# Ledger of designs, part 103: designed miniproteins, single chains, continued (2)

Each design is a single chain, and the fold is of that chain. pLDDT is the mean over its residues in the fold that is shown.

## One batch from the design tools (miniprotein)

Design m7573
Fold by ESMFold2-Fast:
Structure m7573 (fold): chain A 78 residues (1-78)
Amino acid sequence: DELERLKAESDRRIADAQRRVDDARADLDRTTALGATMSPEDAAAAKSAAASRVLDAGGDLAYVTAESQSRIDEALKK
């Protein structure tokens, strides 16, 4: 029904946002490992950029999760 479809769409959006967080964390881990082969300045800059992407992705996940829950709550009132 409509509620089940909305929940499935919300689950997909949350899963997509979580995947972006997972990808960003994997990139940070890879960048940290590769940092041993880079100059200290390049390693620090690369890690900082990767860490910022993790924070951005985490914020997006939190937003999507809250928005999805709000939409489901509104649908349940109908």
Scores: mean pLDDT 83

Design m7574
Fold by ESMFold2-Fast:
Structure m7574 (fold): chain A 99 residues (1-99)
Amino acid sequence: KKIEVIEKAAKLFEEGLRKAKEYVEKGDVEKAREVIEKAAEEAIKLLEEAGDEKTAKMIEKLKENALKALDDPERALLELDALLAFLRMLKWVRIKEYE
């Protein structure tokens, strides 16, 4: 089901953003960037293979915003938290469209 794919993709990207936040807290911005890129690529691939191009494109935009957030370490944690909240909202909106 498309709903299960959206839930799995959102969880993978959420876990990536949470791990990136931990690396930012440690001062390892390079590792934070790597985990965001990998998590987004895995989530996008799952969505594209399921035919959900719209949700895949939305995750791609969130990835771009997350990577830009890392350019300012003082704001990165706040911006990553905002993106995590937005991802949760996006997940529920997309799931309701298929219900």
Scores: mean pLDDT 84

Design m7575
Fold by ESMFold2-Fast:
Structure m7575 (fold): chain A 82 residues (1-82)
Amino acid sequence: SVKELVDHALAALEQQIKELEAQKAAAKAAGDEKTVAIYEEMIAQLKALKAALEANRDASEAELQAIVNEYGAKLQELAAKL
């Protein structure tokens, strides 16, 4: 059950990274360097979250939720700058 939730979260993160990479490419083509920098930071945070979840696959549900909450807060701060 917890492992299935982690697998679903990892798949969702991969899709979100792919979508942000496309949005970053569009911003770069438009010459919007500030928006590009924000997307680069968001992509880096999503990749770090993915790595943290993979490294902690055997952790408790509470520990996994704490990781998600920490990176989620950082991503919300970055998204607010868009």
Scores: mean pLDDT 86

Design m7576
Fold by ESMFold2-Fast:
Structure m7576 (fold): chain A 78 residues (1-78)
Amino acid sequence: SPAAEARRQQAVEALFEETKKELREKIEEAYKAGLISEKEAQELLSRLDNAKTLAEVQEIEEEFRKLVAESKEKKAKG
């Protein structure tokens, strides 16, 4: 039915929006904490805004996690 298809579309869009919002908040918090540079934050946010699939968002999240982990390791050693 059209209503069932509309619900499926809404669920997919809601998942994408929630995932993007959560990742955007994490990127902004990492920038405020000094864990990533302004350039890194801007690049990740730009890529996130242009992401059209959940897989693309997950790739951005993986890169973000690597940057944060590297920064935390540097802080722990210094």
Scores: mean pLDDT 80

Design m7577
Fold by ESMFold2-Fast:
Structure m7577 (fold): chain A 84 residues (1-84)
Amino acid sequence: SKKEFAHQLVLIYKAVAMTGKEEITTKEAEKILKENGIPVAPIPEDADYEELSKEAIEKIKKITGKEVKISFDEDGNLIVKFEE
């Protein structure tokens, strides 16, 4: 869903900002945030999920200086890679 996609991208953005990782999964991002005491709060029900997804991607691009390539694993988790 758009909400789940936006939530996963926000987690990835926060983890990338902390670690500088060039490849990250949603599960890995959640683990990093929890281990660093950063709350993994769900996105509000009335949020603009498309705008949140765009903003997260743009912030990742600004931090990494690379294009954001998104794919899904067999369990439906995001896999994000950064390409030059």
Scores: mean pLDDT 75

Design m7578
Fold by ESMFold2-Fast:
Structure m7578 (fold): chain A 96 residues (1-96)
Amino acid sequence: MLKPPIYRVTVFIEMSGDVEQAVEFAMGIEKRLEELEDLVAVSVRVYPSGRIEVTIYTETEDGAKKALELLQRFASENPHTKRVEKGESSVVSYPE
């Protein structure tokens, strides 16, 4: 049987300051996203430039929207956040 699709959303966060501050914020992202009931998985990557890539997998489209809203609010709490950009959004299906 084919399983229901999983929603994937990618968010890019551009940080001012050093990479250490970006790493600390990235660690905070994982903890904050654990508050989402529809969360399947999260992947966070920090680049040497201080750019953070967050890929979020949720069971529902609404869950993906809530994740974006939560990330935007969390980013606004950090004075080193320069920009938050929505990347790609897609639906991922598992084979039978």
Scores: mean pLDDT 74

Design m7579
Fold by ESMFold2-Fast:
Structure m7579 (fold): chain A 98 residues (1-98)
Amino acid sequence: SLASEEEREAVRRELIEKYGLSEELVEEIERMIEEGVSGEAAQRRVSLRMIAEILGVSVAEVRRMLRTPEGAEEIVRKLAEIEGLSEEELQEAIETLR
């Protein structure tokens, strides 16, 4: 089923208020979902931007951190603190970006 306007608004609010994402990035995420954009490169670019905004760092810094196991573990730890999610679930997601 297509997401209702109310469901889109709820997701938008969570991304902005809980994760601190910019409105511009949330609009890009919504567009990718609506257009069914598939492709590891496009998904990876959006994921890197989300991590960068959540952590308050540049995309270049996120890419630098992902080059080492220690840097990837630091991303997982910081995201776990913000979301209250398990480090194991986040580790699997972050590993796909390396």
Scores: mean pLDDT 72

Design m7580
Fold by ESMFold2-Fast:
Structure m7580 (fold): chain A 99 residues (1-99)
Amino acid sequence: MKLSVEEQSRLNEPLSKFLKFSLELVKKNNIKITGSTPKNKAIAKTLSRIMDLLINAGPLEELEKAVEEFLKLVNTEEAKELGKRALEANREMRALLEA
């Protein structure tokens, strides 16, 4: 979904909260999102996909698949919390777009 500048502005708060939370979890748990290993590249790609889907208010099914793929790569409680927050952020952002 292509968002207008006004719609993107309305999404700034939930998106910023999610991005801050994601950054803290990555930092706190030393999740390697850079490097030459296939696993690190897959983690970075999956996180990028989650962010793209949130920014564009993409379909919930695609976001759920991206979260599930991420959790297969990073099986920690912190990664599960990140996935939960991504789904919550998507729901908040979609509610704002439908209002």
Scores: mean pLDDT 66

Design m7581
Fold by ESMFold2-Fast:
Structure m7581 (fold): chain A 78 residues (1-78)
Amino acid sequence: SELDKLRAEFANTADRQKLEEIAKREVDIHLEITEEMFAKMGVSMEKKQLEDVKNKIVQSIEQIKQQQIDRQLQQQRG
């Protein structure tokens, strides 16, 4: 899947900018998955409520990704 490819690229990248670009793409994919899951569960929300939920999910994923970036850079060896 695209997520698997992004995770492989992340693991083989030592550049902070590239790690941040990969993390952003993963966030976008997770948002799409979340929207599909909400539709599957029959969840109906007003646009503003959906945007608020998405923002909370984005914040959580971004925090996790920042920690992963820091660990990846720490573990990289020349």
Scores: mean pLDDT 74

Design m7582
Fold by ESMFold2-Fast:
Structure m7582 (fold): chain A 55 residues (1-55)
Amino acid sequence: YIKAGNGLAAMTGVAEAGADGSRASFMATTGHVEEALAAAGKVSDEARAKMEEFL
């Protein structure tokens, strides 16, 4: 039960990371292409680290 709760929290973080990636694409249209890519990559890394910690 506690382990299941930790897994759910990690999955929620991953879902939010995906949404942030989509918003990074909008930043690219204003000439912030490199910043948008860096932000998307960092968000993805944080989501993966969280998932591995709970697994």
Scores: mean pLDDT 57

Design m7583
Fold by ESMFold2-Fast:
Structure m7583 (fold): chain A 104 residues (1-104)
Amino acid sequence: SEEEEGIKKLLEVLKQEKYSIFYNKVPLSSFPDVEKIIENPLSIKDIEERVNSGEIKTIEELLAEIDKMVENIHKLFPKDSFEVELADLLLKEVKEKLEEFKKE
């Protein structure tokens, strides 16, 4: 289906090596009170597992989880950090891939 193909293409964007720092949850050693800053810590692995379990069924649901992950990164890291810049690049590439998919 178009939803399944779109989800697969967006996950391929997320699973690029340059975004590997977001693949696993932020370690407690770096952010011991992370749960006090953000209600639901999200990683690329969490998003992938929720797609595989069928919890994320649509492109819209996947985009919502990606937006939430990027917002969490903005809350945890300084505005001018490498992590925030990389998270913004990730969101840009996801949106560009979605627009390419819609034109097919």
Scores: mean pLDDT 79

Design m7584
Fold by ESMFold2-Fast:
Structure m7584 (fold): chain A 83 residues (1-83)
Amino acid sequence: SDAELEAIKQQLAALKAVSKDPLVIKMADLALEAIDSRDPLKLIGVALRIIGEILDNKDNKELVEQLNKILELVMQALRALKP
């Protein structure tokens, strides 16, 4: 629903506000843009990019935890767009 997407956007904005990591901010921005487009293929693209960044940064536990939180929100948004 639109209310579920708005709640997810608020959680992404909160993550963006507390993180000072440019990669976390960038991934949150891409997720917000994909949600606003309401395009499930764009959301899938963002999810795949986040997975790639997690794989590239495996040794950075704090970054991986923040990226996983954004990935969870992207997956929730994808389910909220499901007919």
Scores: mean pLDDT 87

Design m7585
Fold by ESMFold2-Fast:
Structure m7585 (fold): chain A 87 residues (1-87)
Amino acid sequence: SEKDELIDKLIFAELLIAEAEMREKGVSPEEIVDRLAKLQSELRERYKQKTIEELKADLARYQPRVDEILAKLPDPKVQEVVREMLS
């Protein structure tokens, strides 16, 4: 459904942002994985309660930060895959 697709895109966007911020702060890869797994579950429950209009607004709000992070990814193939997941 449109709502499920928006929820998946929003979760992916917030996980991408959270991973980049934790990595910049020097959080270990193992700790990042654990925190992202917990965040994913929390975000899914939170976004289920929102309307399609609210989800679209949230996604638009995250888009500039997502674009900045994607532009800085070290592997061009990884950049392509991540952009496709958000399209």
Scores: mean pLDDT 81

Design m7586
Fold by ESMFold2-Fast:
Structure m7586 (fold): chain A 78 residues (1-78)
Amino acid sequence: MAKELLEQAQQDFELAQAAQDQVQGSLKMGEQLEKKYSALDKKRAQEMKKRLDDLAEEGKRIAEELLKRAQELLEKAK
C-alpha cells in the first residue's frame, strides 16, 4: 500500500538526517583537534583527524544510500 511505502521512506529520511548529523559532529571534532590539540601533539592530532575524516566519508555514503532508497520508495508510492 502507498501509505506503507511513504512511512518507510520517512524512516529512511530520518535515519539519513541522523547520519548527516554524525558526519557534521565528526568534522567539527577534527577541526577542534587541528586547532587546539595540534599545539600539544601535531602528529597525533593529524592522525586522529584522518580517522574522523574517514568516518565522516562513510557516514556520507550511508546517508546518500538511504536518501536514494527513500526517493525510490516515494516514486513507487505514486
Scores: mean pLDDT 82

Design m7587
Fold by ESMFold2-Fast:
Structure m7587 (fold): chain A 91 residues (1-91)
Amino acid sequence: MIEIEYELEAESPEEGLKKAQEAMVKGVKEALKKAGLDPETAEVLSEEVKKEITKLEAGKTATHEVILTVQDTKTGKIATIKLTVTVKVKK
């Protein structure tokens, strides 16, 4: 399993949500590279959300954690990816 973890700081809840979304997109791309899969031909077979950032508050920390099973449609190779994004909002 390929594991990608980001720890982010944000000045506001709105900035924190935006940074978390950007980190998830970047994390998938980096994990695919590490797994030896081509992002252009990679397909998500399953997504399991273990933790979800539903609300951010000033002075609080929240974590988004997802497990993806991805297959390269050209080679048939399968990889399991764990993405963890932790956001700390400043008070």
Scores: mean pLDDT 81

Design m7588
Fold by ESMFold2-Fast:
Structure m7588 (fold): chain A 105 residues (1-105)
Amino acid sequence: MSTAEIIDKSIATMKEMKKTLPAILQPTVDNIISLLEQARALLRENPDLDIKQKILLLMEVISAMASILVALHSPQNLEQSLADLQREYDHLKSLLEQVEKQVKE
């Protein structure tokens, strides 16, 4: 199974989990999904991407999924859940910008 295929399955799982999340958290999850779709495209266009960078991307995917699972089981902590998901978005966005910059030259 390729790294891109693992990300595809993770995106599908996140879309399903989003359906049961409070409405206030859904836009941040949509933003995370959009970054993962960009990561998938980057991986498909750059198959020679370093294994270390592929592992870092997968670790960020796991971290984001864990934050969504915590949010699903802690509806009383909406402000904290939103802050955690926004932090996951910021980390993933930063990593993607670094990877894209390395690929471009």
Scores: mean pLDDT 81

Design m7589
Fold by ESMFold2-Fast:
Structure m7589 (fold): chain A 60 residues (1-60)
Amino acid sequence: NADEVAKLQSKIDELKKEIETLEREAVLRHIRGEDVTPLINRIKELEKEIKELEAKLASL
């Protein structure tokens, strides 16, 4: 189903952009000596969601 593939790919792309934003914020916080743990945990959650969506996409 091309429509479902397109929707899943769009969601994966959105999550990847969110990770990029969080990674840049984590670098800035690290340079400032601030706690990056919450950002690292959020990135891990998003990476897990992407893997689940990619697995679903592969099953189509």
Scores: mean pLDDT 86

Design m7590
Fold by ESMFold2-Fast:
Structure m7590 (fold): chain A 82 residues (1-82)
Amino acid sequence: VSQEALDHFRRLAEIARELGDEESYKAAENAIKALQDGDLVRARIGVEAATKRLVEFARSQGREDLAREIEEHGKAALDALA
């Protein structure tokens, strides 16, 4: 299991919690559990879904800075799973 991918997944969960996006937080937590279980397909699907929702939520709050940070962590997580 990639520690690098785990760190990016955890950062996405942290940002979701800080923004109050409970759905993205749950999606990120589910992706972390999938990664820890070695289910890379479920982990990839989960982090893609969490990243997309969280970016849209951050932009809806006027937080373009966070939207960019979220996209970077999501991309890095997917790259680490490849």
Scores: mean pLDDT 83

Design m7591
Fold by ESMFold2-Fast:
Structure m7591 (fold): chain A 70 residues (1-70)
Amino acid sequence: GMSPETLAFLKKLEEEAESLFSKPEEEIEPTAQKLIEQIKAGLPQIPPEKHEEVEELIKKIRDKAEAAKL
């Protein structure tokens, strides 16, 4: 399995992604960019079993950021 620190960090990112849905439009894009960057930076340490979950999280973050631009 993942290291406890990597697992805790991934859980933190999931919580931050969920809070993104409640942010004002101006904060959505900067927060989404930050979260995607952190996820991509940590991706090599994430086991293949979690890859699908991580990809879905990135998609949710991107979709929310793009919707906010409309």
Scores: mean pLDDT 72

Design m7592
Fold by ESMFold2-Fast:
Structure m7592 (fold): chain A 75 residues (1-75)
Amino acid sequence: GGIEEAARNGREASEAAAKTGDEEAANLAQKGGVAAYIRGMDAGDPAAATAGAREAREKALEGNGEGALQAGIDG
């Protein structure tokens, strides 16, 4: 389901950021992802949380730690 997919994408984004040597970005992306996830659940829209986490993962994989962090903050 969307909730499980959101959690997985958030974790993968955090792991990807950590592998680039940016531990601060990884921690902040995880924190932002949790906030977006809770907000999505409260609004009844886990798809929004999934989309935000997915974008963060893609940015992290292309070496853009700042973009991954921003996606986590914005949700």
Scores: mean pLDDT 60

Design m7593
Fold by ESMFold2-Fast:
Structure m7593 (fold): chain A 55 residues (1-55)
Amino acid sequence: AAPRVTVETRLGGVTVTVTYDGRSLTVEVRGSGASDAEINEAVSRAAAEALERAR
């Protein structure tokens, strides 16, 4: 099994990267131009995807 799963989501000028290594979930948000609500939704979706792929 792969110990690391990375999911990247792009939202206009913002890139959300979520990495899960079996113990820690790391969220990186880069760029600007998206609303807080849009960023939060993208982070939630990317985190759920990373955790699902780690199963």
Scores: mean pLDDT 78

Design m7594
Fold by ESMFold2-Fast:
Structure m7594 (fold): chain A 85 residues (1-85)
Amino acid sequence: ADTVYLLYGPLAEAQANYAIKKDPKTIYVEAEDTPFRDLVIELAKKTKAKIIVLDPNQEIVDEMVAELKALGKDVTGEVKTFAEF
């Protein structure tokens, strides 16, 4: 399956633009605060891909999954420690 990762860092905007152009089936995103969260929300509005939210903290995963589901997206979350990223 076509899969893209959108990770927090200096390449995040370039990765988001790449995901939009490639129209992948699945996008993995880190659960991170603004301004990265705003980038993830804008990407979610422009893609039909399934979104999987990643964070070592269950509460942070649940909050971001709920926000993206409210936008009508196919979203799930996975709790991962940084050692498992």
Scores: mean pLDDT 78

Design m7595
Fold by ESMFold2-Fast:
Structure m7595 (fold): chain A 85 residues (1-85)
Amino acid sequence: KIDLAKKLASLAKELASLLETKTPSPEAGKIILDVLELLEKNGLSVEEALEILKTGDLDKILKLTESDLKKVVSLLEKAIEILKS
């Protein structure tokens, strides 16, 4: 679980950096919204979910279930690939 949380934190920071220099496509934007919805489902407020995406706060990330952690990691990897294309 900790390794997944660290991977999520790293991917969140990479996504945040890319979003500062690139406008997301509708496809990438939808994936980002799906990530925020999964974070909210795990009891994180919208503000806390956005803070995770900006800072990769490990304590907040560890509130996710392992299943939802895996889903968020997969979605973040997909969004990053789209933005790098």
Scores: mean pLDDT 75

Design m7596
Fold by ESMFold2-Fast:
Structure m7596 (fold): chain A 77 residues (1-77)
Amino acid sequence: AREKIIATIQRQAAALRARLLAEPGGRTQEEIDAAVQQLVDDAVAQINSLSEKEQEELLKKVEEAEAELQARIAAVL
């Protein structure tokens, strides 16, 4: 379960990073890398400390955060 959730987060983060690097909108690579890495690190650390039920709740929140971030980026680009 944990490995699958982490893989999903990493996949989402990689897709977001690739999109931001393709259309940075004035952002630096370092800013993009730092933001994406922080999101992944925070999510992974939380997952490792959670129960199975809490992991499901976290996954939902991560998906919502990714969707919100993508929507905000789309509004600027």
Scores: mean pLDDT 71

Design m7597
Fold by ESMFold2-Fast:
Structure m7597 (fold): chain A 94 residues (1-94)
Amino acid sequence: SLVEELEKQIKEILEEMVKKVKEETDPFKRHSYVLEGAFKINELLAKAKKEGVPLEEIEKLIEKALEYVKKNLDESLYDLFKKQMEWTLKELKE
């Protein structure tokens, strides 16, 4: 299904983002990798909504992404990612 393909693509973005953050010692670059990952997810979700994926399914995908980041990154980077996802969801509801 489109939802299963989207979930897989989001997971791949999250895994790459977490890997880059964990391998980086520069706090500025770690911050930039989180923003890059969030931007890629935003583009996928915007496209998915346009292609007819229900908002309820998009909300579930965002929730799963937040749980993954919370488990794998520190509180400050999780908070940054969460704020980006909250902004994404607000834009998609309009």
Scores: mean pLDDT 89

Design m7598
Fold by ESMFold2-Fast:
Structure m7598 (fold): chain A 67 residues (1-67)
Amino acid sequence: SALDLMKRLASHELGVSMEALDRAVELIREGRYEEAVEVLLEDGGEHLSREEAEGAVQALVTGIRED
């Protein structure tokens, strides 16, 4: 699925866990976009920028929409 592809790309490119990405997807489905960004930032640590986390959330939104 498009969502599975976006999750795999975000995990590989940003070093965030699949568990954090699944949690972010759940938050996105609830309309809780800011909390989804915060989950990815918490998992990605000091080297993950807010812009990268916001980009990942946008990619997950696109994956959800395309499925």
Scores: mean pLDDT 85

Design m7599
Fold by ESMFold2-Fast:
Structure m7599 (fold): chain A 58 residues (1-58)
Amino acid sequence: GIVDELYKILEKIKKENPDATPLELAQKAVEEMEKKFNLTDDEKQVLYILAVIIAKQL
């Protein structure tokens, strides 16, 4: 699902950018998700919140 893809993208970006903050990881991940899924503004907002929560645990 979309959340599984978000997690995979966050792991990849974290590995490629080890010094990035959780907020920077979340921003990059949502931008990548937007390219793949043609997200609405509401969907982008929800995914950004989820991405920040996940990124803080990485």
Scores: mean pLDDT 83

Design m7600
Fold by ESMFold2-Fast:
Order: C-alpha cells, then sequence, then structure tokens
Structure m7600 (fold): chain A 78 residues (1-78)
C-alpha cells in the first residue's frame, strides 16, 4: 500500500467532513502539528485543490478539482 503524503491525507479529511475545517481541526484529526498542516494547506490552495474561507477563523474546503483528487485517492485505497 502506497504511503499517503500529508497533502493527500488533508484532502481525504476534508472530503469526509460535512463542513469546512480549520487548520487546527485538520491537525487534530491527523495527529500532526498545525504548522505542518498550514504549510500543506497553502500548497494545496496554490494548486487550486483547496479554498480558504477567511473570517475570524480561516476555514478550508475542497474545490471541485480537490474533490476529484480525493475521489481518485479513495479508489486507489480500495
Amino acid sequence: MESLSLGERILLVLDESERPLSAAEIAERLGVSVSAVRKALKKLEENGLVEAERGRTTLYRLTEEGRKVAEQLKKKLE
């Protein structure tokens, strides 16, 4: 089984969530540091896979392209 990158794990977490998640919530779900998640989220946002809802707390969700990537990852893990 191929090891997933942090970015790929973030895409799967966001795909499984019913709502947008903060970097801290993603970090807690994955058992990694918030700083590592923020770096990965920035790269995912730059690649158009994630979008940020900026408010008092920044929340992240999948774009249509990010959703497609998450579905492809799920198929590979089956």
Scores: mean pLDDT 82

Design m7601
Fold by ESMFold2-Fast:
Structure m7601 (fold): chain A 106 residues (1-106)
Amino acid sequence: SEAEKQAARAELQRLRGEIYNLLVKAVGASDEEIEKIRERIYELVDRMAEALLRMGVPQDRVDAARRAMLEKIDEVMERIRNGEFLSLQDVLDAMNEIDQAIFDAL
């Protein structure tokens, strides 16, 4: 239903916000903490994929979006681990890259 699609859209927005907060927490964290944060973000990505399915996105596009999200998140987490993130703007730019990867896969 339209109400279910709106609820799934709200869930996607909330999950995106949770990923942003975890990326902020990862900046300057130890390698061990970064890996724990990566695992938590992977769980959020799975929940985002389920929300896309509830919105009526076809399975093949959801699978493509999930792969694109995981690939971009791994790139971002490696950049954080290497000390390349110096400001909150770098996290915002990374979120835009993740958003673009999802959009391009859908």
Scores: mean pLDDT 89

Design m7602
Fold by ESMFold2-Fast:
Structure m7602 (fold): chain A 119 residues (1-119)
Amino acid sequence: SKEEKLAEIKKKLDSPDLEVQREAIREAFSSFDLELLKLVIDHVLQTKDDELILAAMRELNEVLKSTDPKKILPVLFKLLTYPSFKEFVERAYELARKNNDVETETLALSLLNLYDSFN
């Protein structure tokens, strides 16, 4: 069930093992379920772990590159209305710039530009 998957991902995110947390992030983005994505975004912002924030943005990039836009866009537009998602994108943008991660910086900037056209 969705409730069981939410509980599973939350348990993995609460793990002290960063590799287990990264696996939870990967699983959430692979499913591209709105509630799982919100859970991951809130978690990486709360931990303030720069590596987890970048890992989450990189997983978003992989989904956007590999999945049919018609399947992704409805969930992405709902994420854009989630206040924590904007904070996540802004923080990922600054971290990508600092780390010279051009691909992640480009995605984050593209998402920030969507906020200028989506009120």
Scores: mean pLDDT 86

Design m7603
Fold by ESMFold2-Fast:
Structure m7603 (fold): chain A 78 residues (1-78)
Amino acid sequence: MSPEEQRKAVAQVVGAAIRVIGTELDLELGFISREEAIAELRAALETLRALLPKLPEEDHPFLEKLIARIEALIAELE
C-alpha cells in the first residue's frame, strides 16, 4: 500500500474504535436500542475485518483483540 492508503486505513480503524465506544455508552445510557447497538457494532466489525489485511503486521494483535471484543459484545446483546 502507499503511505496515504495506509494512513487512511489507520484512520478508519480509529474511527471504528471510537464508534464502538460511543455505541456502548449510548446503549448504557439508554439513548439507543439493543437492535441499533447490534447494527452499529456489526458495521464496525465489517469495517475492521476488511482493514485487517491492509495494516502492518505489528498492528494485527491490537485489531484482532478489538474484533474479538466486538464479536463478544454482539453475542451478549443477541
Scores: mean pLDDT 81

Design m7604
Fold by ESMFold2-Fast:
Structure m7604 (fold): chain A 69 residues (1-69)
Amino acid sequence: MKSALITLPDVADFPAVRTAVLHLFPEAELEEDAAARTIRVRNLPEDTDLEELRKILNQITPVEIEEIE
């Protein structure tokens, strides 16, 4: 399984980004950090295309996504 860290410009966009991620990956585990403005996403399929995910989430708000351990 793959993990990713999503960085958002504003915590107000957390619900929309969370909803979009869970719609695409219902089994994903999300940890929100309002102080860091990040959402840690775990339990993504190994073949998850993080650049496509970034493109989808950029329709909501500009995000940065990085693969993590």
Scores: mean pLDDT 85

Design m7605
Fold by ESMFold2-Fast:
Structure m7605 (fold): chain A 86 residues (1-86)
Amino acid sequence: MRELTVEISVEEVDGLTKFTGKATASEAGPVMIELYADGKLEATRFQWAEAGEVIELTATSPSKSGTLVARDAASGQTVSRSATLS
């Protein structure tokens, strides 16, 4: 089965929250990733990924909470993960 793995990390940079999202697909195919800060879309990327290839996306926001959503366009699978700056 196709598997999507997502990771999100947060850090404070210059009084803003920096979100770093990573998505990895177990099989080659088209992947869409979207990075949200407090429900607002801050960054997006759509590309072909090889099996095990890490797609990285970063955004900065005054909001402390972020969510990375990854979609495998071949399978229709979506996976999300959230992180909050404490």
Scores: mean pLDDT 83

Design m7606
Fold by ESMFold2-Fast:
Structure m7606 (fold): chain A 70 residues (1-70)
Amino acid sequence: MSLEEIKEKILEFSKGAKTLSVDELAEIMLKLGLPEELAEDIKTALENEGIKTVSVEEAAEIIYRYLQLL
């Protein structure tokens, strides 16, 4: 799955939102086929850094990076 395909799916699942909460990001990761454990680990890592929301672009890059590790 390409970065652009991930971005398109994020926009579809978020109904065109400009930003996602870390909870919404975790839900989208699950819908894209990432393991539940990995989605929760990413959410926890972002929360530990004080990150509450991400842009669609940042979300797509995060998901793309982790899909390369699978």
Scores: mean pLDDT 80

Design m7607
Fold by ESMFold2-Fast:
Formats: sequence, structure tokens, C-alpha cells
Structure m7607 (fold): chain A 73 residues (1-73)
Amino acid sequence: MEKEKVLQALINAGTSEEVAKEIVDKSKSPSEALKNYRDYLLSQGLSEEDVEKNVEYIREETEKLLGRPVELL
């Protein structure tokens, strides 16, 4: 996984550096990182609608930085 690029996408979208590093470190792929980010947002008490909007935004930003598609799990 391109850890530095996924980390940068999370930080650019407003995720704290500490949380972004934790998500990236436990993820084997960009798609898994997005799943772990979704789980994090749900744990923070965001609604399903707000979670989906935030996850889709970060998916698009991650795709731009990687230069390739990223699938949601």
C-alpha cells in the first residue's frame, strides 16, 4: 500500500495525524483504510448518511493522490 499517500489524503480531509496513522498502519490496502476510516467515524457517533459522505469524499481524494481507482469494501 502507498501508506504516505493514503495518510496524506486522510489528513487533507481533516483527520488528525494520530488517527490517520493508526488507520493506515492497520490497513493492508487503500480500500481497507477507507473501511477502517468508516468504522472510526461510526465510533465517533456520526450518522450513516454523514459517514457515507465523508468516506466518499476521502475515496475521491485518495484516488487523486494514487492516480488509480479505489473500491469501497
Scores: mean pLDDT 80

